# Ledger of designs, part 95: designed miniproteins, single chains

Each design is a single chain, and the fold is of that chain. pLDDT is the mean over its residues in the fold that is shown.

## One batch from the design tools (miniprotein)

Design m3302
Fold by ESMFold2-Fast:
Structure m3302 (fold): chain A 93 residues (1-93)
Amino acid sequence: SSDVEKIKQRISALSGEVDRLTSQSQDAIANKDIAELEALRDRYYEISREITKVEKEAIELNAPKEIIQEIIFVGSQTTLNIMSLDVAIKELK
């Protein structure tokens, strides 16, 4: 289904963005850049909302279980990264 292939492309793009933001977060922590960490956390919240939307669409399309599991995995990583940034911001203040 072309709709399922669009879901795959969307989650792949979101996963790639999470990887880039993770690298940027490590640099911001090393530089003690609280303003950048807060901006990166806000972007992770936007990504988390888009992942939730993608997951709902994938379930409605009856996408293969492997695709749904990939979406859940990326969502879990995003949530853990938000929690890690919250801790880092608090420790730097």
Scores: mean pLDDT 90

Design m3303
Fold by ESMFold2-Fast:
Structure m3303 (fold): chain A 86 residues (1-86)
Amino acid sequence: MNLRIIVRNASEEQIKMVEELAEGIEASGGKAKVVKEGDTVILEATNVNIGSLLAGVGVATEIALRGGTMKSRVEGDTITIEVEAP
C-alpha cells in the first residue's frame, strides 16, 4: 500500500521524525521520499508494509498530541494523514 503524511507548520524536530520514518520505510523494503515546502513537510511512500503504516500513524499521532490536529483519509490504495502542528 501507499502512505502519504503531510505535516503543516512543522518544527525541525518534527521534520527529523518524518525523515527517520522515511528511512525506516526504506529499510523495510518500501520506497519513501520527503519533500519540504516552506513549513510543510510531506512524506510520500510506496510498497509500505503494515508495520511501517502503524509507525506512520504513531508519528502523526505524536505530533497531534502536542496540541495539533490530525485527519486521515483513504484514496484508492493510498492512506493520507494530514497533521497540523501547534
Scores: mean pLDDT 81

Design m3304
Fold by ESMFold2-Fast:
Structure m3304 (fold): chain A 59 residues (1-59)
Amino acid sequence: ATEFEATVTPATAAAVTEAARAVARNVPGVRYTLTAASPAAVPDAEAARAAGLAADAAA
C-alpha cells in the first residue's frame, strides 16, 4: 500500500485536495492525509482537518 501526507494552506487547500483525489482515483490503494499549515489559527486548522476527513472518505 502507498501512503503519503500533504500540508495545505488556505490558499492551496482546494488545489491540493483536488490533486490528492486525482492521485487516489488513478492509483488504487493510495492513502493520503491533508494537514493544515496555518500559523496558529484554530479555525483554519479545523477546516483543514475537515478537508482531510473528506479526502479520506473519498478514498
Scores: mean pLDDT 57

Design m3305
Fold by ESMFold2-Fast:
Structure m3305 (fold): chain A 96 residues (1-96)
Amino acid sequence: STGHGVMVEQADGNYYGRAEAEAADGSRFTAEVVREGGSNGDAKVRLTTTRPDGSRSEEEFTLGPSEGRGASGARVTVLGRADAAGNPVIGLEAVP
């Protein structure tokens, strides 16, 4: 499946977002994304993978504006564009 999320500005001036996706094998992916206010647009991503057997892994990486990266059977994309409400968009896709 494909998850979609938006990053919303919080009181600390940073943008926080979350997206979730599920693979056909029952694996679940959660991407938590932070973009610092006043930064060059880079986003820090924490990708959590939970397998059907209950095993869990976490990976952290940084994405630039409009970049995507695959990890642990999922792809995370941060768009350099905002949605209709002005929130930056993130995508999460389980890779076949």
Scores: mean pLDDT 73

Design m3306
Fold by ESMFold2-Fast:
Structure m3306 (fold): chain A 134 residues (1-134)
Amino acid sequence: MREEALKVADEMIDVLKEAEKAGYVTPEQLLKLTQGAIRLLRLLNKLSDEEQEAVIDEIVDRMMKELSVRQIMEFLALVFQLAGLIAGPEKWQEAVLYFEKKYREVLAAEKAGDTEKVREIIRDGLRYAYELFK
């Protein structure tokens, strides 16, 4: 379960890196990212709370190593949209407002050079999206 979740995250990171190099996302890549996000959320839901936190932390570290803050936030926007749509319209509105607030906070932290604050905001974003899917 944990190893499977990390593998799905790595596959999604590779797709995001390819899309960034090309300057656009293909329909095939968008489908892979959408399916990967849904699969990742379902895999996390099968882990204990302690294992979820550990896997989320590892995913955040891998994303921050391989992707720009912009690419990470574009990925989180997709995950928030999928989680909100699955959870329903009330949770969709909540997810959008939460994401907008966190996006402003992460840009401020990045501009300040506060890498630890950037990590915390991204981690909290993934955790929030996962909780919406529960």
Scores: mean pLDDT 81

Design m3307
Fold by ESMFold2-Fast:
Order: sequence, then C-alpha cells, then structure tokens
Structure m3307 (fold): chain A 73 residues (1-73)
Amino acid sequence: MADRALASIDPEQAKRNALELADKAVELVKNGGDPSRAIALATAALLYAAMSGDPEALEEVRKKVEEIDKLLE
C-alpha cells in the first residue's frame, strides 16, 4: 500500500512528537518568536498527530493550533 512508507514511524513516537512540537509552537509564539517557524512546528505536530491515529492527541494538537491562531490575530 502507498501508506506503508508513512507507517515506518512508531505511532507512540508520533504521538510524543506531535505533543512536543505543538507545545514548542505555542511557546515560540508566546515568547515573540518567528510566526512562520511556529506555523511550521504546528503543521508538523498536526501531521504526527494524524500519523499516531490517536484522536486524543489530535484534539490536544488542534487546541494548541487554535491558541496559536488567536495569539497571531
């Protein structure tokens, strides 16, 4: 299957990466860092959350992305 290459990452590792990247993106924006870098980190976090297949991880990342959007408004 075409999706088999994406399955090479451990789902538990993907979940941890998603939550860590989302936290770093929020922290970066709150500290007045580069908004483009924060968006890149948030995008990577969403990708890892989707790869983990964990709906709770996806919901946590989505809440943090929403916080970033509000901080950048």
Scores: mean pLDDT 77

Design m3308
Fold by ESMFold2-Fast:
Structure m3308 (fold): chain A 83 residues (1-83)
Amino acid sequence: MEDFMLDAKLPVPPEWRERVRRRLEEEGLDLATIPVVELVALAIELLEEAGEPLSQAELSEMFGVSRATVSRARRLLEARRAE
């Protein structure tokens, strides 16, 4: 998986690129086909696991996505973790 493709789909800080790629591989997800909302949900999960919880506004600014996308990603993540 190429860092360039990840940066084009979701611009994460360099220190997070390897973690995001590794989680995609662990979950059996294809970076080329994964929706941006699902990719944002994965990145939020990694940030929370690292003890770096961020607001929707901060996540929107950090990842260059709309606040609506962050909101959808959080709902998706919560739904997947419900059971």
Scores: mean pLDDT 72

Design m3309
Fold by ESMFold2-Fast:
Structure m3309 (fold): chain A 64 residues (1-64)
Amino acid sequence: MADDPEYERELHARLIRAAALLTDPANQHLSIEEIAKLVGFESVEEFEKAFQARFGKTPEELRA
């Protein structure tokens, strides 16, 4: 199945950046929605689905 490998690479990089932002204590004041927008996601729902697919847990679970 040919999903676009370039899209997957870009998506993965954005998700790694989001994980770094979520786990940084200096960024605890940032909402999940704000972090999703900062890393270039169109919606929080898209971000959460992609994040869980890559890391096996939601952004909220990673932060909590």
Scores: mean pLDDT 76

Design m3310
Fold by ESMFold2-Fast:
Structure m3310 (fold): chain A 65 residues (1-65)
Amino acid sequence: SAVRDAALAVLEERRATLTGVARLVGEAEIAKFREALAKVPDDEQLAFLREHLSPELLAEVEARL
């Protein structure tokens, strides 16, 4: 899904700017989010992002679509 791939790319890019413990926590949270998105139907993924991402992160994802 283009929506899923864009969301994961934004999250991975943000994780790459983190250091130390924050980076490790970010990796774990991205893994959980990836698994949660895999359970959401393709046509519902954007709605899922609107409910679960911050407005800032959502705007970055939508800008990549």
Scores: mean pLDDT 77

Design m3311
Fold by ESMFold2-Fast:
Order: C-alpha cells, then structure tokens, then sequence
Structure m3311 (fold): chain A 54 residues (1-54)
C-alpha cells in the first residue's frame, strides 16, 4: 500500500494527466477543423507537461 504522501502525489498526477489528455483531445479536434489552438490553452498544456516532470 502507498503512504498518505504517495497517495496525494499520485492523485495530483492523475488530475494533471486528466487535464493534459482533455487538452490534447481538444487540440486534435481543432487541428482537424483547421482552427488555431489558443495561446492560453497551449501555455496550460506546456505547464502541465512541465509539472508532470516530462
């Protein structure tokens, strides 16, 4: 079993991964439609990648 600290870190990572996946899907849909990705969404994606210790 995981320690309380390990469980919290894992939960945080899972939440970040969920948001990252959501943005990746949105980006793919926008590219398929020929629409630009917003700079704000791109910055959020880059920040999430950084936080996940990519």
Amino acid sequence: SLTAEQREKRKERDELLGRLLKLAVDFAIRKQQGLPVSPQDQQEYDELVRQLDA
Scores: mean pLDDT 80

Design m3312
Fold by ESMFold2-Fast:
Structure m3312 (fold): chain A 85 residues (1-85)
Amino acid sequence: MEALIQQIEADVQRNKEAIDADPSLSDEEKEKLKRLVELQGRMRIAIARKDKEAVKATLVEMARVLGLSEEEIAQMLAELDAYFA
């Protein structure tokens, strides 16, 4: 478990560095992409810990950053709840 979490954290840092080093991205795009990378890392850790509530919370944050509607977010949450039922 610890080794997996450390690998996820290292992966997140590497991806953030790659985003910062990309000259084709604006500062605004870099901030948005780094936020998504952080949320993806949190999702992977929550799944590894089997923390359903943390998975749901992170998915909602990712969906909002991606510009999904509240209806689409509600559908995703309903599908996730059905999967874990």
Scores: mean pLDDT 80

Design m3313
Fold by ESMFold2-Fast:
Structure m3313 (fold): chain A 63 residues (1-63)
Amino acid sequence: AAATRARLEAQVAALEKNLDFLKSQIEKAKKEGAPEDVIKKLENQRKTVEEQLARLRARLAAV
């Protein structure tokens, strides 16, 4: 049986890895001279992941 806490911790770890990946993609997009709109879209995705992380960490503190 999977504990709710363990599942939330796994989700937090996954999102942290996703954040690192998005930062890498933003660097690559800038290096490749991607349009500002593309870079802005990646930055918005990063912001969304950061917000999800904050929510999951709050849920972990409540469990």
Scores: mean pLDDT 82

Design m3314
Fold by ESMFold2-Fast:
Structure m3314 (fold): chain A 92 residues (1-92)
Amino acid sequence: SYEEFEKEVVKETRERIKEIEKEYPKLEDLKKALIEYAREKIKEVVNRGLKLGLPLEKIWGLVSLVLNEVEKALRERGFSEKEIEEALIEAV
């Protein structure tokens, strides 16, 4: 179901963010790694959503879940709202 896909995306994104945070103690390296992960995860959920025949608004919902988790991680690490916005734009 779509709801199961949403839960899977959130769980996988949170778990991978925690691993990235362990790998990259320096803030700029962490930001770069989170942007790169977001880009790849967005590509994955878009491709899977298209193959499943999901409407674009549902695919965008899944993309938004990935971006929201990355935004939260950057905010928790003390990045400014401007830096967070620029990072999220770079991820898409």
Scores: mean pLDDT 89

Design m3315
Fold by ESMFold2-Fast:
Structure m3315 (fold): chain A 90 residues (1-90)
Amino acid sequence: MKILVVELDKVDKKSAEELKKEIEEAIEKENVDAIVIAVRGEVTSEGGTLLGRLKLELEKKGVKVKVIDARGLSEEEREKLIEEAIEELR
């Protein structure tokens, strides 16, 4: 199983659209089976809506998705949550 891990400092319309392109390219080129998205910063209303829509679209295509709210966490705490999400997707 190929798992893609993406970390986002801020989720707005632009970063959500860029994330969608990156994920779609990774699925096409690398045959990715699952995705972990860790959010480190603020989420705008539009960005959150687009991220939620992307998650649903990917899950409909058979790609497993985990979204982690890592806001206010240390680097060590964030890495631990990412590792736990990866194990849950296997």
Scores: mean pLDDT 82

Design m3316
Fold by ESMFold2-Fast:
Structure m3316 (fold): chain A 86 residues (1-86)
Amino acid sequence: MLDEVYKTADQILEKAKKIPDEALRQEIIRLVDLLRIGVKAVEKSYPDAVKEALKLLKQALEKIASDPEEAKRLLEKAIEVLIKAI
């Protein structure tokens, strides 16, 4: 589970560096970093929240190249899922 989250996060970060909007690029990078911290913190107690966050991460990866604003919204939703689990 964690390995798949980290692999997906790394792929998002690689695609994020191609986003021409500097502010949007930096915000997506920050959200991915927060997501990594959040997933590690809740994995043992709330594995279902981690599964839902991973689903949203994979959707963000699909959108990052064509619609980086939608990718940002999906990352924000993933963070909300982790926060609500606590």
Scores: mean pLDDT 83

Design m3317
Fold by ESMFold2-Fast:
Structure m3317 (fold): chain A 55 residues (1-55)
Amino acid sequence: MERLQELIERYKKNIEKLKKILAYNSDKMTPQEKRALEKAIEFNKDAIEKLKEKL
């Protein structure tokens, strides 16, 4: 269980970093690059939910 909590924490930190990249670089990014980052954020969110259910 404790190792799962560490994984969840890392995914949360990744989400925060990706959100900051989107916020700071949005004007310099193509729509494709923005969608890739949005998909990465959603992937990390989905991973957290699945890890919580897995226990």
Scores: mean pLDDT 78

Design m3318
Fold by ESMFold2-Fast:
Structure m3318 (fold): chain A 73 residues (1-73)
Amino acid sequence: DLITEAIRAVENGDLEAAARLLEEAIRKYQSDPGMVRTLQKALEAVRNGDSEAALRLLRAARTGLATQKELAA
């Protein structure tokens, strides 16, 4: 998925690919304001070259999605 691909891009140092994937993810999750805010912060971290902050935010976003699925089931 887009968030997993963005995590891999950041881990590989491909911040340009990570930024594109994050922009796509923001469009996909635009109906979830909390998710959009988290992804926008991750995109800002990527653009600033802060890979540690970007990874922390992206992992939090994935955890949030997993928790939402368990609560909805």
Scores: mean pLDDT 78

Design m3319
Fold by ESMFold2-Fast:
Structure m3319 (fold): chain A 53 residues (1-53)
Amino acid sequence: SRQQRIEALEQAQQELFEELSKTMPPSLAKEIANGIRDSMLTMLDFSDRLEAS
């Protein structure tokens, strides 16, 4: 379901942040992880809208 995909994206974002934090400052890692998550959420919303149309 869409809700499960959103939750999976949040988990992936958290894991990405943790991995990035190993090699760069946490503030930068968080910004990158948040940017990727927001892009994925936008794509997910697009897919949901296409199915609804």
Scores: mean pLDDT 77

Design m3320
Fold by ESMFold2-Fast:
Structure m3320 (fold): chain A 85 residues (1-85)
Amino acid sequence: MSDLEQLLDYVKTVVKNVEASTSPVLRRFFLGLTKTIVSEFAKTASDEDLQKLLDFLQQLAKESTDPEVKDMLLSLSQELQSLLS
């Protein structure tokens, strides 16, 4: 499995778990950790992988009804868009 495929699976799993969680501490921890992991991956990723990751994050943001999850996904999408410019 590629590093990108592992990251996409990780983000999808975290989003599902955060949306199911009622613990503010756990939600904040996993949202923060996800931001860090995605940002670190983006520093060394190819433009092709960045575009695939961006498309994935934007799609998850459209499907999410959780405001904190949506905010994280949109914030990361803006960061990735700036790197592709």
Scores: mean pLDDT 85

Design m3321
Fold by ESMFold2-Fast:
Structure m3321 (fold): chain A 75 residues (1-75)
Amino acid sequence: MAAVEQLLEGFRGIDGRYPDKEEVESIIRVIRLAPEAVRDTAGVSDETFAEIQALADRLVEALRKEYQRELERKK
């Protein structure tokens, strides 16, 4: 929860606007690219890669749930 809140606040920008749907999907794409970038790094084990991929998947799920809650609060 805290990590997701900080990520959304980080993308809120200097004008304090919440990220829109397109911005959230952009963040998700970047998160999903992180495991592939790590995979291409020499010396990373399959176990470490799998753990990073699982963490990225959990972060994406948490982000989508938090964004959905934010939409429901504003409706």
Scores: mean pLDDT 65

Design m3322
Fold by ESMFold2-Fast:
Structure m3322 (fold): chain A 87 residues (1-87)
Amino acid sequence: SIVDGAVESSLSLDEILDKIQSSLNEEQRKEFAKLVEEILNSENLEEFEEKLKKLEDFIKKNKVPLSENDLKAFLKSLEDFWKSLHD
């Protein structure tokens, strides 16, 4: 249920990840995993943002059927996780 007019993802993070993986072939899944690993291994915020943009562009180029809200929720989860590693 949508409550309080907040911009919410319609999918859980697990459902978003499953949707990404199910929309990609085997080779594209390997590229996706590599992009996520490169993002999480970023040494500073500028590098993180550049790599995050590459992942966003990869998802859009491969026409993964994510809503803009679901995509933003996924990218935000990666940002929050990366920041937790560099506190």
Scores: mean pLDDT 77

Design m3323
Fold by ESMFold2-Fast:
Structure m3323 (fold): chain A 100 residues (1-100)
Amino acid sequence: SEFEKIAEELEKLREEIEEAVKNKDFGRALQLVIEAAGLINEAMKKADEETKKKLEELRKEIGELFDKMLANQNNEEEVKKLLEEVIEKIKEVIKLIREA
């Protein structure tokens, strides 16, 4: 399934974001969040209307967290906390597309 391929790539990106956070490579983590957002956009194009609406909501939440990270670039602890919240949202996206 093309949906399963997107889920597998999102899972890989989630693991890479977690590793970047562990290594305090927040620049890498932010880049990987942008890549994850791109895969969520691809999933939305292939989803039915109900699944698409749920993906749009999660994508919006990830975007709002990303904007907060950009606003708080000088606060390492806040960026880490926001990245942990993004990781949880990516897990919700993976679950949603695997159950679709």
Scores: mean pLDDT 88

Design m3324
Fold by ESMFold2-Fast:
Structure m3324 (fold): chain A 96 residues (1-96)
Amino acid sequence: GPMEELKKLNQELLNATTGEEALKIANEALTLVETEEQYRLFIDALSEAINNATTKDMLEAILEAGMELLKRLPKNPELISMAIGVILSAIGKLLD
């Protein structure tokens, strides 16, 4: 189902080796996300991807995906806060 497909894409995102690949996978995952549980799962995957990122192209791709996520979020303060946290974490690592 959609949740199983999202979990698969989240795992593919974590295994991505280039920013281009990561952004493609993240944008595909964003087409599947509809529920608060699915948004939370995707945001958690983005956070883990930032922690694992070793290159600027990966961090830039995750930042772009996080910015696109903000445009699609439901009016849920917790999800908005989590997404902003992802964006700030990516920016922080890019500034290192």
Scores: mean pLDDT 87

Design m3325
Fold by ESMFold2-Fast:
Structure m3325 (fold): chain A 79 residues (1-79)
Amino acid sequence: SEKALEEALKRLDIALLTTQNMAKILNRPEIAKASQEAVDETKRRLLEAYKQGASPEEIEAILREGLREIQEKQAEILA
């Protein structure tokens, strides 16, 4: 549904803002770049899935995968 897409996009924007703030505090611009790239790719997948008639459950699955990728990239850079 349109509402599921809107909620997913909002959650990605919050994740991006949180990660950008972390990057500033830690003075690690590579974290901001990696997170922006992961968010942009997840948004692209969400919009494409929505256009193809994806269910709310499918939209949620794509969002969860994208959020996991953002967290994994942050952990990798901080290791």
Scores: mean pLDDT 84

Design m3326
Fold by ESMFold2-Fast:
Structure m3326 (fold): chain A 72 residues (1-72)
Amino acid sequence: PLSPAELNDRIMAELLRVMDEQGRVTVEQVLEVARRLGLDVEAVRSRLPDKETVTVTDARSLLLATALEQQA
């Protein structure tokens, strides 16, 4: 399995490519990052708030939590 640091680096590389000037990403962009990283898209969806956009910090945290849970 990947270390938390390696997962964080991969997640951040994907999020930084798609983030806007305010450091936000759309829910659809978060789900696309999940697909590219081979994460359970429905698990990521269940962690997302009922909003159109989230901060990169929040997106990173929920993607990392999902990835770590899947490796356990």
Scores: mean pLDDT 83

Design m3327
Fold by ESMFold2-Fast:
Structure m3327 (fold): chain A 69 residues (1-69)
Amino acid sequence: SAALAAQLMSKETGIPLATARAIVEALLAGDDARARALVEEALKQGYAPGMSADELYAGIKALLAALGL
């Protein structure tokens, strides 16, 4: 579920649950531009240190695929 994906993302990256949920919902809606902007803002806020935006974005998409989303 989208809720489970957001919870797992928040736990693994430290991204706040509300932001993680917004990223998941944007990706499921096909709004890649919004999803990328939210990922870049989360990195700028200091979440997921050591990851690039492309790496984090790819990881989130892989998580959604693994959950059948």
Scores: mean pLDDT 84

Design m3328
Fold by ESMFold2-Fast:
Structure m3328 (fold): chain A 79 residues (1-79)
Amino acid sequence: MPLSPEQLAQLRRLLEEGERDGDLELLYSVAEAAVESLEALGQTERAEELRKRIEEAVRRGDGEGLARVAREGLDLLES
């Protein structure tokens, strides 16, 4: 299901919190939510690319990489 503007704003706040705290689980959750929303909007190719980047960031323990994917996904949903 596509995210509402309020849900997007909430995810943006959770992203900022995850970056401050280095919370990889929270960053992963925000990135996944953004990717699922892009897929629901028919942006399947972009969602697939971002999902691959999430998998690589998780494999490396890369919180900055997860935050970047989450931010990019949210920016696409807000456009």
Scores: mean pLDDT 84

Design m3329
Fold by ESMFold2-Fast:
Structure m3329 (fold): chain A 97 residues (1-97)
Amino acid sequence: AAREAARRAVEANRDKNADYRTYAALAAAAEVLTEQLKAGVITREEAREILREILRELEEELHPSPELVERMRELIDDPGASPYTIYIEARIEAAVF
């Protein structure tokens, strides 16, 4: 579900630059993971691992800026950051483009 949401966001934003597509994909994935976490079907640790894997795949496929990758990796690895925090941050960053 989260990986599919990320893939659809990348495809929907094909006309945008790599950074925008990366933020859009992370926002879509984090939204799905937030709902799954609220429903009790995944843990915070599982959500973090899924986001980490999605970011890795996006880095390899889209080649976004290194600064974006490092910033989002730090946020994903922050124990204080929920999937909702990642969703909000990715949406704010996408809006600045």
Scores: mean pLDDT 84

Design m3330
Fold by ESMFold2-Fast:
Structure m3330 (fold): chain A 85 residues (1-85)
Amino acid sequence: SMAAQQAEMDAMIAAFEAKMRAEVEAMLKAGASLDDVEMRVTSLVTLAMMQLGRRLDPALWPAAAARIEAVAAAILAATKAKLAA
């Protein structure tokens, strides 16, 4: 059902956000630069895009991709703000 597919998308995005936040936090604690974080975030987005193709109906791919990109952009913006302070 579409409701089940929407729930799967929501669960995947939540898991992706949690994983990316945890990895970025660990990198910053280890002294990683903004460039290192941006490179890792780009890699995680690429992996997330590959995973959505395996689990979600193609009709949901544009919405899922936009949400993954929005999560990554928010995490990068927060990281830049933290490092500028």
Scores: mean pLDDT 87

Design m3331
Fold by ESMFold2-Fast:
Structure m3331 (fold): chain A 90 residues (1-90)
Amino acid sequence: MDSYPPKEIPLSPGTEVVVVHIPKSDSQVVVVRRGDEISASVFGRNVPDDEELDRAVEEIAKKLGLNEEQRERLRRSVRAAVDAERRFRG
């Protein structure tokens, strides 16, 4: 299993990670960006509401300088993560 990873593949230098804590639901939105690839995960005690999520998406979009297409991807990823978390809770 030990192996040299490609040290300069844009996985690291081109990768941004942003974490936003949502106090009302005691949850976190974690976003990873690599160029045009955007993925999001949501974790916490409670599922955040749409208002809190929209606020988090706006903050992350500003921090990462996202265009409208990337912002839409972020919104979809966050919504999908919330749906998955909700289902996981039962």
Scores: mean pLDDT 72

Design m3332
Fold by ESMFold2-Fast:
Structure m3332 (fold): chain A 72 residues (1-72)
Amino acid sequence: MRYLDKEEIEKRAKELEKKYGVKINNDTEEISQSTWDAIEKMIEQGLIKEISISGTWRPGQPPAISVEPVPP
């Protein structure tokens, strides 16, 4: 499984924010590529306007993800 480090996550987040007008907040050190791909797909579909990713890498501790949907 491929992982994105914090700097790569911040870089990709800025590109998505610029392209889609969404807000991404990241407080994690690593995210799996598959998790990032899922986030990007939801943003591309217009389902999310803001996303927050939180958590610290520790053995046995998964990251937490919170999303704010586009209002109807």
Scores: mean pLDDT 69

Design m3333
Fold by ESMFold2-Fast:
Structure m3333 (fold): chain A 62 residues (1-62)
Amino acid sequence: SEFDEILEELGRLFGELHRLGLPQDKIVELAQRFGQAVQDHDLEGLKEIVEEARRLVEEARA
């Protein structure tokens, strides 16, 4: 499902953010926002969180 695909991608991105050395509190903040979006059944919000995580990965690589 699209939900399962988002979960897989977000797990990958969180691993990458941790590997790149982002502060743990920032990673936790994103994870809490993810949990809220899941509770709210907000698929668009989940997609926004994925996109934000992707941007953070790109910024850390720059």
Scores: mean pLDDT 81

Design m3334
Fold by ESMFold2-Fast:
Structure m3334 (fold): chain A 94 residues (1-94)
Amino acid sequence: DELTRRVARKYGLTDEEIDAMSPEELYRKIIEAAQAELDRINREVAELSKEDLKDPEVQERLFDLGVRAVQAAVDLVTAKKELERIEKERENLS
């Protein structure tokens, strides 16, 4: 899936690495990377929340982190759903 390959590349995987992995390994790696990104964003949001929330620069940084958090959360949920689908397809082939 071209969308899955783009998400994997966003998290630092090369096309060669993607092609070398099973679909299950690929989705597990995306899940791990997306969760790590969310953990980093949540930590940065917590630190920014101690600053003056009326400062436009603080507001802009919080907005940007919010957008990145939504993107990472979508990647995480999508990868989890695709992993579940593969596991069910493997069960149906047995």
Scores: mean pLDDT 83

Design m3335
Fold by ESMFold2-Fast:
Structure m3335 (fold): chain A 65 residues (1-65)
Amino acid sequence: SERARRVEAMRLLGQAYAYALEKGIPVEGQSSVDEGLAALRELAERTGDETLRAMVDEMEAVLAA
């Protein structure tokens, strides 16, 4: 269901934010999956961090399923 996909995306979003914080990458918390995904996508582009990019790709795949 769409709700189940959004819940899984929220879990992945939390993991990506935890990764960014552990790496000392400045990140601002977002109120929604869509806003968080957009912010992390921009951050991955700026930093070139392949792990962060992979996490973004996984979130997009989950939302498209």
Scores: mean pLDDT 76

Design m3336
Fold by ESMFold2-Fast:
Structure m3336 (fold): chain A 67 residues (1-67)
Amino acid sequence: MKEATYYTANDLAHVKRHLEAFLAKAKAAGYKKLVVRALVPLSEEVRETIEALAKKYGLELEIVDAS
């Protein structure tokens, strides 16, 4: 299975601008899973946005939280 990795901070505006384009390209390239690596703890709004976009593009989602 191809997995696409996306690194993110807790920045909703950045996620809204960049993640959708990233996911469109990943889906076109045949990726089936998105692994989001959080550099810092994510707000609920950022998490919900990531989950909604992953679902929209039909990718399995795994969020790896900051320690």
Scores: mean pLDDT 81

Design m3337
Fold by ESMFold2-Fast:
Structure m3337 (fold): chain A 74 residues (1-74)
Amino acid sequence: SLDEDKQQAQNLLKQTLAEVKASTDPVHAQLLVGSTEGVLRMHASSISKIDPEAGEELREFVEEQVEKLRAEVA
């Protein structure tokens, strides 16, 4: 379901934030965030092929959450 997909995205972003805080390397931190964004964007695109409305909503959710994560690591 869309709620489960959003929860999985949130969990991955939370894990990424923990790894960023543990690394102390700002370059590594930016690479981790970029990698997580790529994975989540691909997942949203896959959902869009089955349910375009759910995929668009998941993409918007991912973009908002990634922007928040980037603000926390800057």
Scores: mean pLDDT 82

